# Ledger of designs, part 32: designed miniproteins, single chains, continued (4)

Each design is a single chain, and the fold is of that chain. pLDDT is the mean over its residues in the fold that is shown.

## One batch from the design tools (miniprotein)

Design m13089
Fold by ESMFold2-Fast:
Structure m13089 (fold): chain A 97 residues (1-97)
Amino acid sequence: SALKAMLTPEIKETLEKYEEALKNRDEKAALEELEKLAELVPELAKLDAEIKRLQERLDEAVRRKDLESEIEVGVEIVKLAVERTVLVRELIRAAKE
């Protein structure tokens, strides 16, 4: 698996801490570990950068009252957020193999 090849000891430790935070319902700790994971995983960093770029486009569409662009950009943001969640789950699975 290509994902397994990306798993450094630091990424594995971050994923374990993220799962522990979720089990303990510690939202702050979970967010901190997710942010660290984005710093360590280039594919996740690319998704976060693209989401930020789309958020800026959404703000511009709202200012212009461009409803069509608001809907289009909003859908793409949701799609990338789902892709980010799937990538994190696949990394957790690969770490447990």
Scores: mean pLDDT 85

Design m13090
Fold by ESMFold2-Fast:
Structure m13090 (fold): chain A 79 residues (1-79)
Amino acid sequence: SSIQKQTLAGFRLLVLEGEVHFLENHASGFSPDAARARLEATLADLERLRAEHGSLLTPKEQARLDALIARVRALLAAI
């Protein structure tokens, strides 16, 4: 159902938000190469969610997804 698809997309966003929070708090514990690889993988997952399921997200969830993408890009720029 449409509601079920939207719920699953929202859950995927929640999981990726957890990954971004983890990297923000723990990236300094990795080598620069390891931190970059984890951040690039997380960015790819966020961009894939936006491309495949962005239309299933509410405007508030879309704004949250865009903010997470910006946060990962900022972390990558700081390496």
Scores: mean pLDDT 87

Design m13091
Fold by ESMFold2-Fast:
Structure m13091 (fold): chain A 98 residues (1-98)
Amino acid sequence: LFEKARELAESLPEEGREEREAALKAIDAAKTAVDNMLKNASDKTVVQGELAVAEAAIEGLRELAREADPETSKLLEQVAEAVEEAVRKAKEEAEKKA
């Protein structure tokens, strides 16, 4: 899912370079948060903090989509959906490990 999100972000044209760079940073932040959450699945405080970081990254992607042109916005919404799905699955995995 993070790989799919990255591919979608990288498909943005040169005119959307700033949005592409911001989207890639948000994807990396969410992936790092998910990795930390899974490594510390038994630590409720860490899991809760990392979920907040991942949710902030998703909100950032949706904000970028609202500010963008319609074509770029559509791709950024797809990126946000892919990241949201990855975070949801990671949360389920962390809960199973706890």
Scores: mean pLDDT 82

Design m13092
Fold by ESMFold2-Fast:
Structure m13092 (fold): chain A 100 residues (1-100)
Amino acid sequence: MPPTLAEVLAALAELIRLARERQAPASVLALLRRLAGMVNELARENNGVIPQEVAERILEAVRRAREALEAGDWARLEEILRETIAWLESLGVPVPESVP
């Protein structure tokens, strides 16, 4: 299936969970790379979903998160991820309903 903004938010939520646990840096790095790929695809495939400039801003957040991870700054990593989610929600992304 093509990536969606809901999947981007889900990936960010999983990254925050891992960052809070301060565990599995390799998994965090893999999720950051996957998130970057999804954002690039959304900007290219669905012109109406996310503009290229917005995608570039998210990719910059991913870069900063990776730098925080490499520095062992888990608190900064969590902060960057939380700010990115709040910013994406401010773009009018539908809030996913709670799953059973």
Scores: mean pLDDT 71

Design m13093
Fold by ESMFold2-Fast:
Structure m13093 (fold): chain A 80 residues (1-80)
Amino acid sequence: SPLERLRELLERVRAWIEAGKVPSGQELHDLLIEAAEIPGLSPETLARLAQAVHDYLKTGDALAALRRIEEILEEEIKRL
């Protein structure tokens, strides 16, 4: 279900945060592709996720970007 797929992405992001992981551009790109494939994901939510990834690639602040992605995914889950 879309809700289960969103929860899987959220669990991945939370695991990255807990591990202190600095994800690669490819890992973040894969996250965006997987999110884009979720039925019922709003275009606005996808755009917000893409912006968080873009900001990370500009600033290098992995924790800020991952926390932002976590917030966006939590918000989308609450809508479904």
Scores: mean pLDDT 85

Design m13094
Fold by ESMFold2-Fast:
Structure m13094 (fold): chain A 66 residues (1-66)
Amino acid sequence: SEEEELENEGSLIVQGLMDLVADDESKRQEVLEKYRQFNNALKNGDLDTAKKLLEDMKKKLEEIQK
C-alpha cells in the first residue's frame, strides 16, 4: 500500500539523517520532531501531509550530504 511504502521510506530516511547528525543534539531533535509529525500524518490517513514531510526530510538529507 502507499501508506506502507511511505512508512518504509520514512524509516530509511530518518535513519540516514540521524546517522549524519549523531553529534548534534539540536539537529537530532529537529529530525525526530519531523518524523513524529510524519507518523502522525500517516496515522490520520493524511497522505498528502506525510508525502510533504517525507520530501522535506529527503531535501534535508541531500543538503547535509553536500
Scores: mean pLDDT 83

Design m13095
Fold by ESMFold2-Fast:
Structure m13095 (fold): chain A 74 residues (1-74)
Amino acid sequence: SELIELAERLIEAAREEEAVVTEGFARDLLKALQDPNSKANLIEGAEYIIEQARAEEAERTERLARELLKLLQK
């Protein structure tokens, strides 16, 4: 799944940029994406990850989170 691959890349980028809070939320999003019965609001989750990446100055992580959001909105 393109969404799962992008979420895994998002977690890796957050680790590399030491965005600890963002990494935690990215891992939660990946778990929700892997559960077909999850009722988690994935769009709100991705938007929150973008906000946290900005707060932690994780520029690469923010860009990947924005790409993930675009895919979720299709």
Scores: mean pLDDT 85

Design m13096
Fold by ESMFold2-Fast:
Structure m13096 (fold): chain A 87 residues (1-87)
Amino acid sequence: DEAIASYKKALNLNPSDYEARLNLAYAYFRKGKLKEAASELKKVIDLNPNNKSILVDAMYVAQFFYNITQDPVFLEVVNEAREKLRK
């Protein structure tokens, strides 16, 4: 909970901090909060639609979470990132 609270505070100060948002997604994932983890990854993608490096990072994190959980919320994030990367 300390990690989640810390990353949320960082994102309140700088909503565009994609590294803090990826770390928040990992923290949610480790707590089994899969929908919250997927939501933070989707926000990374939505806030960085033209940054291929950030899109690739978010896609690989979502793919890793999908490979472990088989939860379709992460597959949806992977597909959204892939679609933006095709542009």
Scores: mean pLDDT 85

Design m13097
Fold by ESMFold2-Fast:
Structure m13097 (fold): chain A 87 residues (1-87)
Amino acid sequence: VEIMRKQIEKMRPNMPEEVLAELERALELVEELGIETPSVELANLALQLALLRLRGDREALEEALEELRRQGADPVEIEFVERFLRA
């Protein structure tokens, strides 16, 4: 959680407020799922999902979820993407 917060703060000066709001929502989901030490990969995934959501690209969000399932990703990461998509 702290690593993800630190990455969001590092990006804050270079990111639009809308992107920051989506990243804060992703951080809340990480906390709800009990992910104590989110990886850099999960933080990058959160950024990608935030950008896709802001573009209204639901198809790309659903494709990202299917790709994670195909790769045998951690069930917690799959649940994170599913909750992000539902909200």
Scores: mean pLDDT 70

Design m13098
Fold by ESMFold2-Fast:
Structure m13098 (fold): chain A 98 residues (1-98)
Amino acid sequence: SLAELLSRAEEAFKQRRYEEALALLTEVAGILRQAQPSEEEQERLLELIEKIVEDLKMVKDQSLYGAMKILGLLKYLPDTERVKQIRAEAQAIVDSHI
């Protein structure tokens, strides 16, 4: 279920297992391609993505891969101002590696 994947991704992030958290979020993106999340699930997902982006700003050597994964995931979410802000921050991380 989406809620189970989100709980697992939140726990992986809490333990700084970013590769596992990003893999779980990629699985979430596959579900979002087929079904709309509830307002609560969308809020949880966006909060987790925002926390990961903030951490990536502080970790130079692994930030490019994480930011690119987040940009891919955001394609499956509605284009709200919040999603646009997260996309801009993730894109800035990618651009910092050019």
Scores: mean pLDDT 78

Design m13099
Fold by ESMFold2-Fast:
Parts: structure tokens; sequence; C-alpha cells
Structure m13099 (fold): chain A 100 residues (1-100)
């Protein structure tokens, strides 16, 4: 399903970015120690669970992903942080790949 393909792609993306400046910044915003790999991993797992729950509740998973695509495009345009831009572009590519 689109849901399963996206969740797998998103899990792989989060794993690739566990040591990234963007993921450490996200962990810090969630009150976790960005220098603690286990704390950063827990935040990544919470993000995956949050997306999974929202996608499970979506009446139309494709429309949910189309909305996410539009939101990510807006965030890429708005952010000036190169690390955040790269992370959002990676997320956008994962969404587009699943919708193709």
Amino acid sequence: SLKEKFLEAFRELLERHLDSPAMKAVAARYGADPDDPEAVRRVAEQLLEGIQKNLDRAEDPEEFLRRMERVLEAWIAATTDPAEKEFYRAMLEAVREVLA
C-alpha cells in the first residue's frame, strides 16, 4: 500500500539522518540531548509513530501525502538553514517516489 511504502521510506530516511545536524536540532526542540544518540533515536521513533498514526487516520492516504508534498515545498522555500533544506528535500523526494 502507499501507506506501507511511505512508512518504510520514511523510516530509512530517519535512520540515514540520525547523526545529521537537522535531526539533532529536532531532538533538542523536543527536549532531548542532541549529543545522546539514544535520545535522538527516541525522537526519530516518535516522529515515525506520529506520521504513522496520522496516516492510519487519513481517509485518503494519497491526499494526505499530496498535502505533505505541498507543506514540504513551502518549508523548503521558507527555511534558510541548509541542513533543514536538505532534510526537507529528502522527505519531499521520499513522498514523490511513493506517489509515482
Scores: mean pLDDT 81

Design m13100
Fold by ESMFold2-Fast:
Structure m13100 (fold): chain A 85 residues (1-85)
Amino acid sequence: AAAALEEAVARQRKVADERYSEELTAQARAERAASQAVIAEVQAEHAAAPLTPEELIRRLLERLRAVVTTPGALWMLALMEEALA
């Protein structure tokens, strides 16, 4: 019973997320590509000169904020930055 209910809830959220993604597909793809590039850049910097976890996360959040424009992504970044303060 619990597993079936959990699956149904996940399915409903997935459908809602798919509708949102469909409306913003081009914007989401561009933002995701830019975000992945930022992550790769920061990872390369970390590989060249190891950063503390706090500094690594701070750099990721700062640079991701510059490339993401969707309200959902901006909200998530703001939440993560607030958690680091």
Scores: mean pLDDT 71

Design m13101
Fold by ESMFold2-Fast:
Structure m13101 (fold): chain A 88 residues (1-88)
Amino acid sequence: KKEEILSMSKEEVEKKLNELLEKIRKERDYEEIKKLVRELREILDLTKDKFPALVLKYSAEALEIIRSLPLPEAQKEELIKIFVTPSP
């Protein structure tokens, strides 16, 4: 939830981001990967004003992970589009 994430320390946010990236790396169900990518984007959007350095670092790492996934190119392109589109 927004309130929970905004109350987190830098270390707690970084731990949650690393846990999501590891889940994305290991997940093989495309719909679940899409859900995880959207959750990652939401957390980064919520923390961008408080921890801009984390947003830059974890955005770069997330894009690298998505590009390296064993998925068809069209699915990777969809995931990148989801990730680079700001949360409404």
Scores: mean pLDDT 81

Design m13102
Fold by ESMFold2-Fast:
Structure m13102 (fold): chain A 60 residues (1-60)
Amino acid sequence: SAALQARIRELAQRVIEEVKRLRAELEAGKISQQQYQARLQALSDRFNAEVDALVAEARA
């Protein structure tokens, strides 16, 4: 549905902004490469879980 697509798009935009922030922290030397990769994985896992929840909600 268009509403579900819009909500997923909003989630994707939030993830993009968080990735930009993490990249800036890495470039500034505030986090290590290992911490950067771990946080990217956590973001991916969280995004997938939130998408699954939205899909389940839309089917209810």
Scores: mean pLDDT 85

Design m13103
Fold by ESMFold2-Fast:
Structure m13103 (fold): chain A 74 residues (1-74)
Amino acid sequence: MPSLAEFADRLRAMSREEVLAELRRLLEEHRDMGLISEAQVAEIVALAETMSLDELRTLAALAYAELLKYREEQ
């Protein structure tokens, strides 16, 4: 997996639509690991659609950081 810094760098090059798609993918990985429900994925995505691009990048980076921590604990 890329580092958090490498992932953040990728997010800076992405459009709003690309960041939203990446966030959805990360949330689906959280769901597949049992961390959140499918309903919670839909709710977070709906909330994310109201966010600015900078807020979306921050949220995606935080979701990625949590996945890295969880995988290190396993």
Scores: mean pLDDT 81

Design m13104
Fold by ESMFold2-Fast:
Structure m13104 (fold): chain A 106 residues (1-106)
Amino acid sequence: DPEEEAKKLLELQIETLRRIAEIIKEKFPEVYEEALERAKKVSDNEAEILALAVNLALQENLTPEQRQKVNEKINEVVEARKKGLEEYKKKLEELIKLVEELLKNK
């Protein structure tokens, strides 16, 4: 069922963003709060606000080299999505671990 698969992929994406947001909030609560307020000014959609807040907070907390590593992993996630649910889950978990590792070493 293409609609059911699309829903599962979207749910995994949102869950991943929430997990990354919690990692950022734990380590840099003030940076995340500022990013969230900025995101709320440009979107009224909860999922878009979450994605924008995570992206803004990562941009503030990561070096250019670390941002490049995250962008490369996001590209792997995008390619894995085309291969199916199992590969997509695996690459999303790798993205979460990469973000946690990069923020831990700050």
Scores: mean pLDDT 85

Design m13105
Fold by ESMFold2-Fast:
Structure m13105 (fold): chain A 88 residues (1-88)
Amino acid sequence: MIEELVKEFEEIGEEAVELAYRLELARAAKDEEEVRRLTEQLEELEKKLIEIGRKLIELDPELAKELWEKFLRRLREALERARREAAE
């Protein structure tokens, strides 16, 4: 059902935003091992989001657009927060 895809997209999206935030902090700390680990995890989540997103676009393109815009906004806010914390 479309509701199940929406829930999965949002759950994976929230996890991806959290990992992106942690990755930015790890980059600032020059923790090369953590950067590599988080990058690999984030790439796997991004693949899943793209796959679910494609299915959502086929079923409801307007809803898919709203979900992607919401995800990208949250991602941008998290990255801005991480960069501010790293600059302290």
Scores: mean pLDDT 86

Design m13106
Fold by ESMFold2-Fast:
Structure m13106 (fold): chain A 85 residues (1-85)
Amino acid sequence: MEEEARRLLREFQQKLAEYTKKIVEAMKKGNLEEAIKIAEQFVKDLKEYLERLRELGAPDEDIERVENALKTAENQLKYLKEKLK
């Protein structure tokens, strides 16, 4: 349980950094639609991590970290969608 939760958190942190970089790169290229697709996939991945951590009975602290990242990712996605207007 603990080791599995730690693996998921490491994977989550790696994905957080990777997705942030890809979104920034897409925006620099003027590919706003690509940035949105990347952000949508990231939000989906974060929801999957959150469900798995809850199923494993991970500590509240670990769940809160993923929940906070999810809120940030959802806000970023909303911002990107607003820019299409």
Scores: mean pLDDT 80

Design m13107
Fold by ESMFold2-Fast:
Structure m13107 (fold): chain A 86 residues (1-86)
Amino acid sequence: SMGEEIREEARKFAERFRERAEEIERLIREGRLEEARFEGEIEIGLARIVQGVLLTIAKKEGDEEAAEYVRELFDEVIERLERLLE
């Protein structure tokens, strides 16, 4: 179903953003704070765009459960990235 496809795409993107968060954490540990901030801000922006697109598709399909899944998954990813930049 389209809802299953949305959830699968959401999981794939969330996994990518988690891997990017780990790389940003590495940059922070290495003292590369300027690069970490730049990369982190880009990844936050991209995560918000992907969340918005997937939410729009789920909303068009009337799949509230898929929309909630996408919202929660990406809010967690974005919160992690934002916390790294504090």
Scores: mean pLDDT 88

Design m13108
Fold by ESMFold2-Fast:
Structure m13108 (fold): chain A 100 residues (1-100)
Amino acid sequence: SVVEALEKLDALVTQLEMGVYHLLRSGGSLEEMKARVRAAIARIEEIEALTPELQELKDGLIADLERAIAEARSPEELLARVTEIARRYGKRLQELKAKA
């Protein structure tokens, strides 16, 4: 269902932010943190786009995460980018869940 897809996306975004934060706090490398983001992108891609709106949200989220990987020059910068993405998409996902 659309609700289940939105809940899976919300969980993946939350788990990604937490995972990247824990890697940074544990002295993880930029490459380990980028690998965590790539793993999240793969799981997001597996979620079926049941509506055009969900497809657009998935495409935007994946593009923003791929940009974060490409542009981040430090662990701290990657965490900051992932945190902003999680905040922005988390808000959008909550709005869509409330309407579904």
Scores: mean pLDDT 88

Design m13109
Fold by ESMFold2-Fast:
Structure m13109 (fold): chain A 149 residues (1-149)
Amino acid sequence: DAGAWVRRVLPEDTPGLVQVGMFLVARAAELARRVGLTEEQIELALELAEKYDFSTTEQRREAAEILREKGYNREQISAILSIATALAFIRENMPEELAEEAIEKVVELVRLASAGGPEEELLQLLEEIAEIMLKAKEKALEAMKKLNK
């Protein structure tokens, strides 16, 4: 349960945006573990995250169609799109440097999950990702304050 993983990792007073980001990441890991994605499928999720805005139903549908044309089944498409959605959310909502650090950890998490890695290691990576997201939110608030003077 992705929600159970997020509850174990996040502080009680976590900002809503970080809560959403961590649910997307945990859901991607849950689906990757269930499906057992290949390296090719994980690489495709990275490519889709760069090309499509997953905040829109229209672009999510377009990405799903590309995966369908490649012959992937519904479960594979769902897992690949969940990863792409999590990665796109990170890029959109975090400063570039911290976004790239978080993306590297999400890719590591998804690879480990796809390989059937132990829950303790998945939780450790989720904790590391949460820490990066919390730092990004803090820096974004500080940057907003500086701009408004």
Scores: mean pLDDT 84

Design m13110
Fold by ESMFold2-Fast:
Structure m13110 (fold): chain A 70 residues (1-70)
Amino acid sequence: SEMEKLMEEFKKIAEEIKELAKKNNDEATIEIVDIWIEQAEKAYELNDIETVKAGVEQLKKLLEELKKKN
């Protein structure tokens, strides 16, 4: 389903961001990503595809910003 693909993409990008944050000792970024994971999981349980989709785009933006700073 589209929802399952979006959640898989969300988790993949979230893990990439968390690995990059760990390498940079950036605990604040890890905490924010963990909050976004909880929000995405709640949206998934509610069948709120637009919120999960927005979460994926939010993670993509964060990853781009982190790559620009490093």
Scores: mean pLDDT 86

Design m13111
Fold by ESMFold2-Fast:
Structure m13111 (fold): chain A 62 residues (1-62)
Amino acid sequence: SSMRQQMRQRILDVFADDFGARAGDPALRERLRADPDLLVEEMSKWIRDVVDAGMARSKARR
């Protein structure tokens, strides 16, 4: 629906700006804005990295 499309665009724009700012890379921000698929991949990668870091710490303790 049009409302979902507008919401999706706003969410993607906000996250693209946030990820770009955190990386300290303005070029990344522009790339994420231009490619929503790339933004989704970056978000998925970030989530996996956070989970993996927690699990690795637990396992590495041994």
Scores: mean pLDDT 67

Design m13112
Fold by ESMFold2-Fast:
Structure m13112 (fold): chain A 68 residues (1-68)
Amino acid sequence: MEKYIEEGKKLIESNPKIKELADQAIAATDRDEVLALTIRLANEMIKEGASLDVASAAAAYVARQALA
């Protein structure tokens, strides 16, 4: 689990579009907006070649930060 989160974080930091989605999700004040943005984040990571495990772990990590 932590390995997939670290790989996901590396992809977020290296891809400006994915990083923008993560930053928007963390800054969002509405739960539904956070969920929509994290779904978009996961889909964009998959399009960039990430595995479902990495994309899902990264999206869950971002959602937890946004909703904490």
Scores: mean pLDDT 80

Design m13113
Fold by ESMFold2-Fast:
Structure m13113 (fold): chain A 117 residues (1-117)
Amino acid sequence: SEDDIFIRLRMFALSMLQEFRDEAVAAFRAAGAPDAEIAALEAKLQAIIDDTMSKLSKATSLEEMRDIMIQAVEQMSQAVLDTARRLGLDDVIALAEARRKKMLASIEYLFEEAKKA
């Protein structure tokens, strides 16, 4: 049903964004970033996730959900990149750019599959 598709897309979004948050935090920790910087980034990423999930709960079309998920990926990626660039962590910059591309490709694939259901 359409409700099942919307529930699955919301669950996928939450999992994907939480995994990216956790990977980013781990990468900053491994790179020796200060605890205060990691805490500030984690809080910012969580706020983006919370706002995104609120928007997805109100979305009424697949196109709206896709746009919300793409915006979330761009916002989280930008937050990670801004912090990594400020701290001079080139490996974290490369990780964030690679993860952004992978997440956007996953969103595209899922929404094409959702249209067929």
Scores: mean pLDDT 90

Design m13114
Fold by ESMFold2-Fast:
Structure m13114 (fold): chain A 80 residues (1-80)
Amino acid sequence: SPLEKAIEELKKKAEESKDEEFKDFLKTLVEKLEIASKYYSDEEVLKNLIETLEILKSFDLPEEHKELLEELIEKLKEIS
């Protein structure tokens, strides 16, 4: 499913991150998505995820985090 592909991309980006706090953030996000998938459609979960990441990207974050978020957003848009 598109959501399963999105979760795989999040896991991959978590492993690529050198920042432990950002890695933990992405891992927590995966856990929340797995819970949400039990109550909401894959399409609704993906749309809300993309919107949330776009909002997070608008904050003053380290460039490494912004680049990882941008790559995730683009991949999620391709999957959705």
Scores: mean pLDDT 79

Design m13115
Fold by ESMFold2-Fast:
Structure m13115 (fold): chain A 98 residues (1-98)
Amino acid sequence: ASPAATAAAKGTAEGMSKLPGATGTASGNTATVTFEDTEAGRAAAKAAAEAAGKVPGTTGEAAGNTATITFGDDPEAAVDGGMAAGGGATYGLAENGG
């Protein structure tokens, strides 16, 4: 993974770990964020993955209460992808009383 993609994955995992009930881990260019197994947590995972996936060069996948975000090597797209994922998660939690 590029240094920028690795930094984006780590930053996204660390930042999202500050959300209620969320735990983030990073491996290479991939951030995996697990929310509480609640309606709000599942909505947050889906919203984070969908928001990140809209950024060119970033891929988002949600499975239950877990979002997996994979960052490309473009530094600007990696930053945008991480911000989109964080915004999506926050929105999903807020809309569902998390």
Scores: mean pLDDT 77

Design m13116
Fold by ESMFold2-Fast:
Parts: C-alpha cells; structure tokens; sequence
Structure m13116 (fold): chain A 62 residues (1-62)
C-alpha cells in the first residue's frame, strides 16, 4: 500500500546513502523491504555484505 511504498522509497534513499558513505567503492547496492526489517546487500571488492535493519530504526534516520 502507500505506506509501504513511502517506507520503501525512504529506506532505499537513506540506506543507499549510508552504505555509500561507509563504503564509497561499493558497486552493487540492493535494498529489500520486509514487514519488520530492511535488508541491504552490497558488493565491495568482490565480497558480498548484508545488513539487516529493523524498520523502526529507518524512520528515526530521517
């Protein structure tokens, strides 16, 4: 619904910025929004990284 769409856009933007700020050489950044958590996957120097973040934390990053 509209709430999930807003959370997805907001989470994607903030998480992409956060990951790129911490890892400026990251090539592939993918954000997946779940019901309770948001998962960020990215590739850096051929290694895959995954970070799982509670969705409540994302709204506090605004």
Amino acid sequence: GPLEEQIREHAGQLLEKKVLHENPDAESVRVEVGKETITVRYTLDGKEYEEVIPWKDVVSWK
Scores: mean pLDDT 68

Design m13117
Fold by ESMFold2-Fast:
Structure m13117 (fold): chain A 60 residues (1-60)
Amino acid sequence: DEKKAIEELKKKAEEAEKNKQYYTGVALKEQLSENEFSAIVGTSDENGPVVTKVTSVRES
């Protein structure tokens, strides 16, 4: 069904936009220790992994 194909494409486009924030967080890993990065991406919800602020990771 062509309508289903369009809905699938729209879903993937929306997912890509949401993942834009996730990929930015992955790039931060290069500057963070393993433990700190784990804290940043420790949050997950219906949209996948959520990146928190670096300040939140330091937990001090």
Scores: mean pLDDT 49

Design m13118
Fold by ESMFold2-Fast:
Structure m13118 (fold): chain A 94 residues (1-94)
Amino acid sequence: EVREKLREVFDKLVALIEEGIPTDEQVDAFVEEVEKILREAGYPDELIERARQAVRDIIKVAREFAEKYGLDTAAIVARILLHSLILEIEREME
C-alpha cells in the first residue's frame, strides 16, 4: 500500500536528518523513490510533481531548523511535515 511505502521512505529520510542534513544526491534519491511509488500506484503527474516539490521543500525547512536549533529539532519537524504530506496525498486522490 502507498501509505506503508511512503512511511518506510520517510522514516529513512528522518534517520538521515538525525545523523546529518541529507546531501543533494540523497535528496534526489528520496524524491525519485517517492515519484516511483506514486507513479506505480497510478497517481496523476500533477500530484506526483507536487509531492516531489513538497519533499524538497520539507528538506529545505529541516536544513534551516538544523542550522538554528540542531539536528534533533530538525528531525522532529521533518517527521511532522512528512507525516502531514502522506495524509495530504491520500486526501487529494480520494
Scores: mean pLDDT 84

Design m13119
Fold by ESMFold2-Fast:
Structure m13119 (fold): chain A 120 residues (1-120)
Amino acid sequence: SPASYEEIKEILEKEIEELLELAKKEGNERLVRFLEELKKLPTTAQLVALLVYQVLLAAGVPEEEAIRIALEVGRLVAEGDYEGAVALVDRVAEERGDERLREAAERLREFLEYLKELEE
């Protein structure tokens, strides 16, 4: 059975708090700011932003740019602008010619489409 919404939320909150503590210990002030801004977003937007951030870093996007893009994607998801969120990731994928980012944009589209069906 899938984890409950509350279980997913608890796991995500714990992961963000552990990452925030690690970032503070390492003196990574940019990552601290990113994680604190993530905590202000709804759970789904937090999850999407964190996943986009990790994929951007794996694609070689500098941390400062990855944070900016991930937070904007998270805000778009929080506002219900799912098409805008997908379009932003797809644009970055096109500009970088990175297949992982293109696959991430497609998976994001599928995930957000399922969320729309669950809200109706």
Scores: mean pLDDT 81

Design m13120
Fold by ESMFold2-Fast:
Structure m13120 (fold): chain A 78 residues (1-78)
Amino acid sequence: EVPEEVRELLAEAKKMSAEELRKKAKELYKNDPSKLEEALLLLAFARIKELQEKGSESAPDLVDEEEELKKMIEELKE
């Protein structure tokens, strides 16, 4: 039940680097503010990729989850 556009975006996200995902998220939000949720998804994937590239199995920082979301929103506005 995921829209095809979102599915294609997720498939492309798997091939992109974390930095590319962050940049794409910012561009999506700048071009269309209604795509905030889509942009946040891309930022979340970038975060996951950064953790995987580090090769660390350290638990994700879930304590500051709300602050991370706020930072992501601010990053999209920049």
Scores: mean pLDDT 67

Design m13121
Fold by ESMFold2-Fast:
Structure m13121 (fold): chain A 55 residues (1-55)
Amino acid sequence: MEETIEKFRKMADVVDEGYKVLEEAKKQGLSDEEAHKLSRKVFDEKREEVLKELE
């Protein structure tokens, strides 16, 4: 039970970070495509880190 709750919390944080990167990139004048690529890369890297930590 605690493991599942911790996983959801960490995954929620990963989603929040990805969204924040997307917003910051758009504010800095990056195109939608570039902003999404940056957000996706950060999201993927953070997701992999969380999944490895929860092993």
Scores: mean pLDDT 76

Design m13122
Fold by ESMFold2-Fast:
Parts: sequence; structure tokens; C-alpha cells
Structure m13122 (fold): chain A 83 residues (1-83)
Amino acid sequence: ELKEIAELLKKAAEYAKKGDKEKAVEYIEKAIELGLKLAISQGDELDEQGRQILEQLLEALKSMSPEKLAELAEQNAKDAEKL
């Protein structure tokens, strides 16, 4: 559910603020995986192109500075709470 995604993103933001980039990325990845599972359960499948885009996003997240990662996670957590 969207509430679980919001909670995962909140945890990601907290770890990013603490400088724990590894855990922040792990929580963002969990939020993405949960979102994908919800989309699949509604009859949507992630095709080959979508999988490639997801892999590129994960690489970008791993290359981000802790500061930018914290900002991204905070924004997405707030957006998810409003949904």
C-alpha cells in the first residue's frame, strides 16, 4: 500500500540525513520494489525497456552524494504521504 511506500521513503531520508548512504539506498530500493509489485498486481507488467530504466535509476542513486540523496528521499516521502 502507498502508506508502506511512504514509511520506507521516510526511513531512507532519515538514513541519508545521518550520512548512511548505503541504508538510504536500500530503503529507496525497497520502496521501488513495493511500488512495482503494486503495479504488477493491477495487471501492469514491467517490460524489458522498463527494467533497463530501473537499472539506470538504481545506478544513479548509488552515484548520488548523501546530500542529494537526502533531498530526493525527503521530497518523495512527502509526495507519497499526500497520495
Scores: mean pLDDT 68

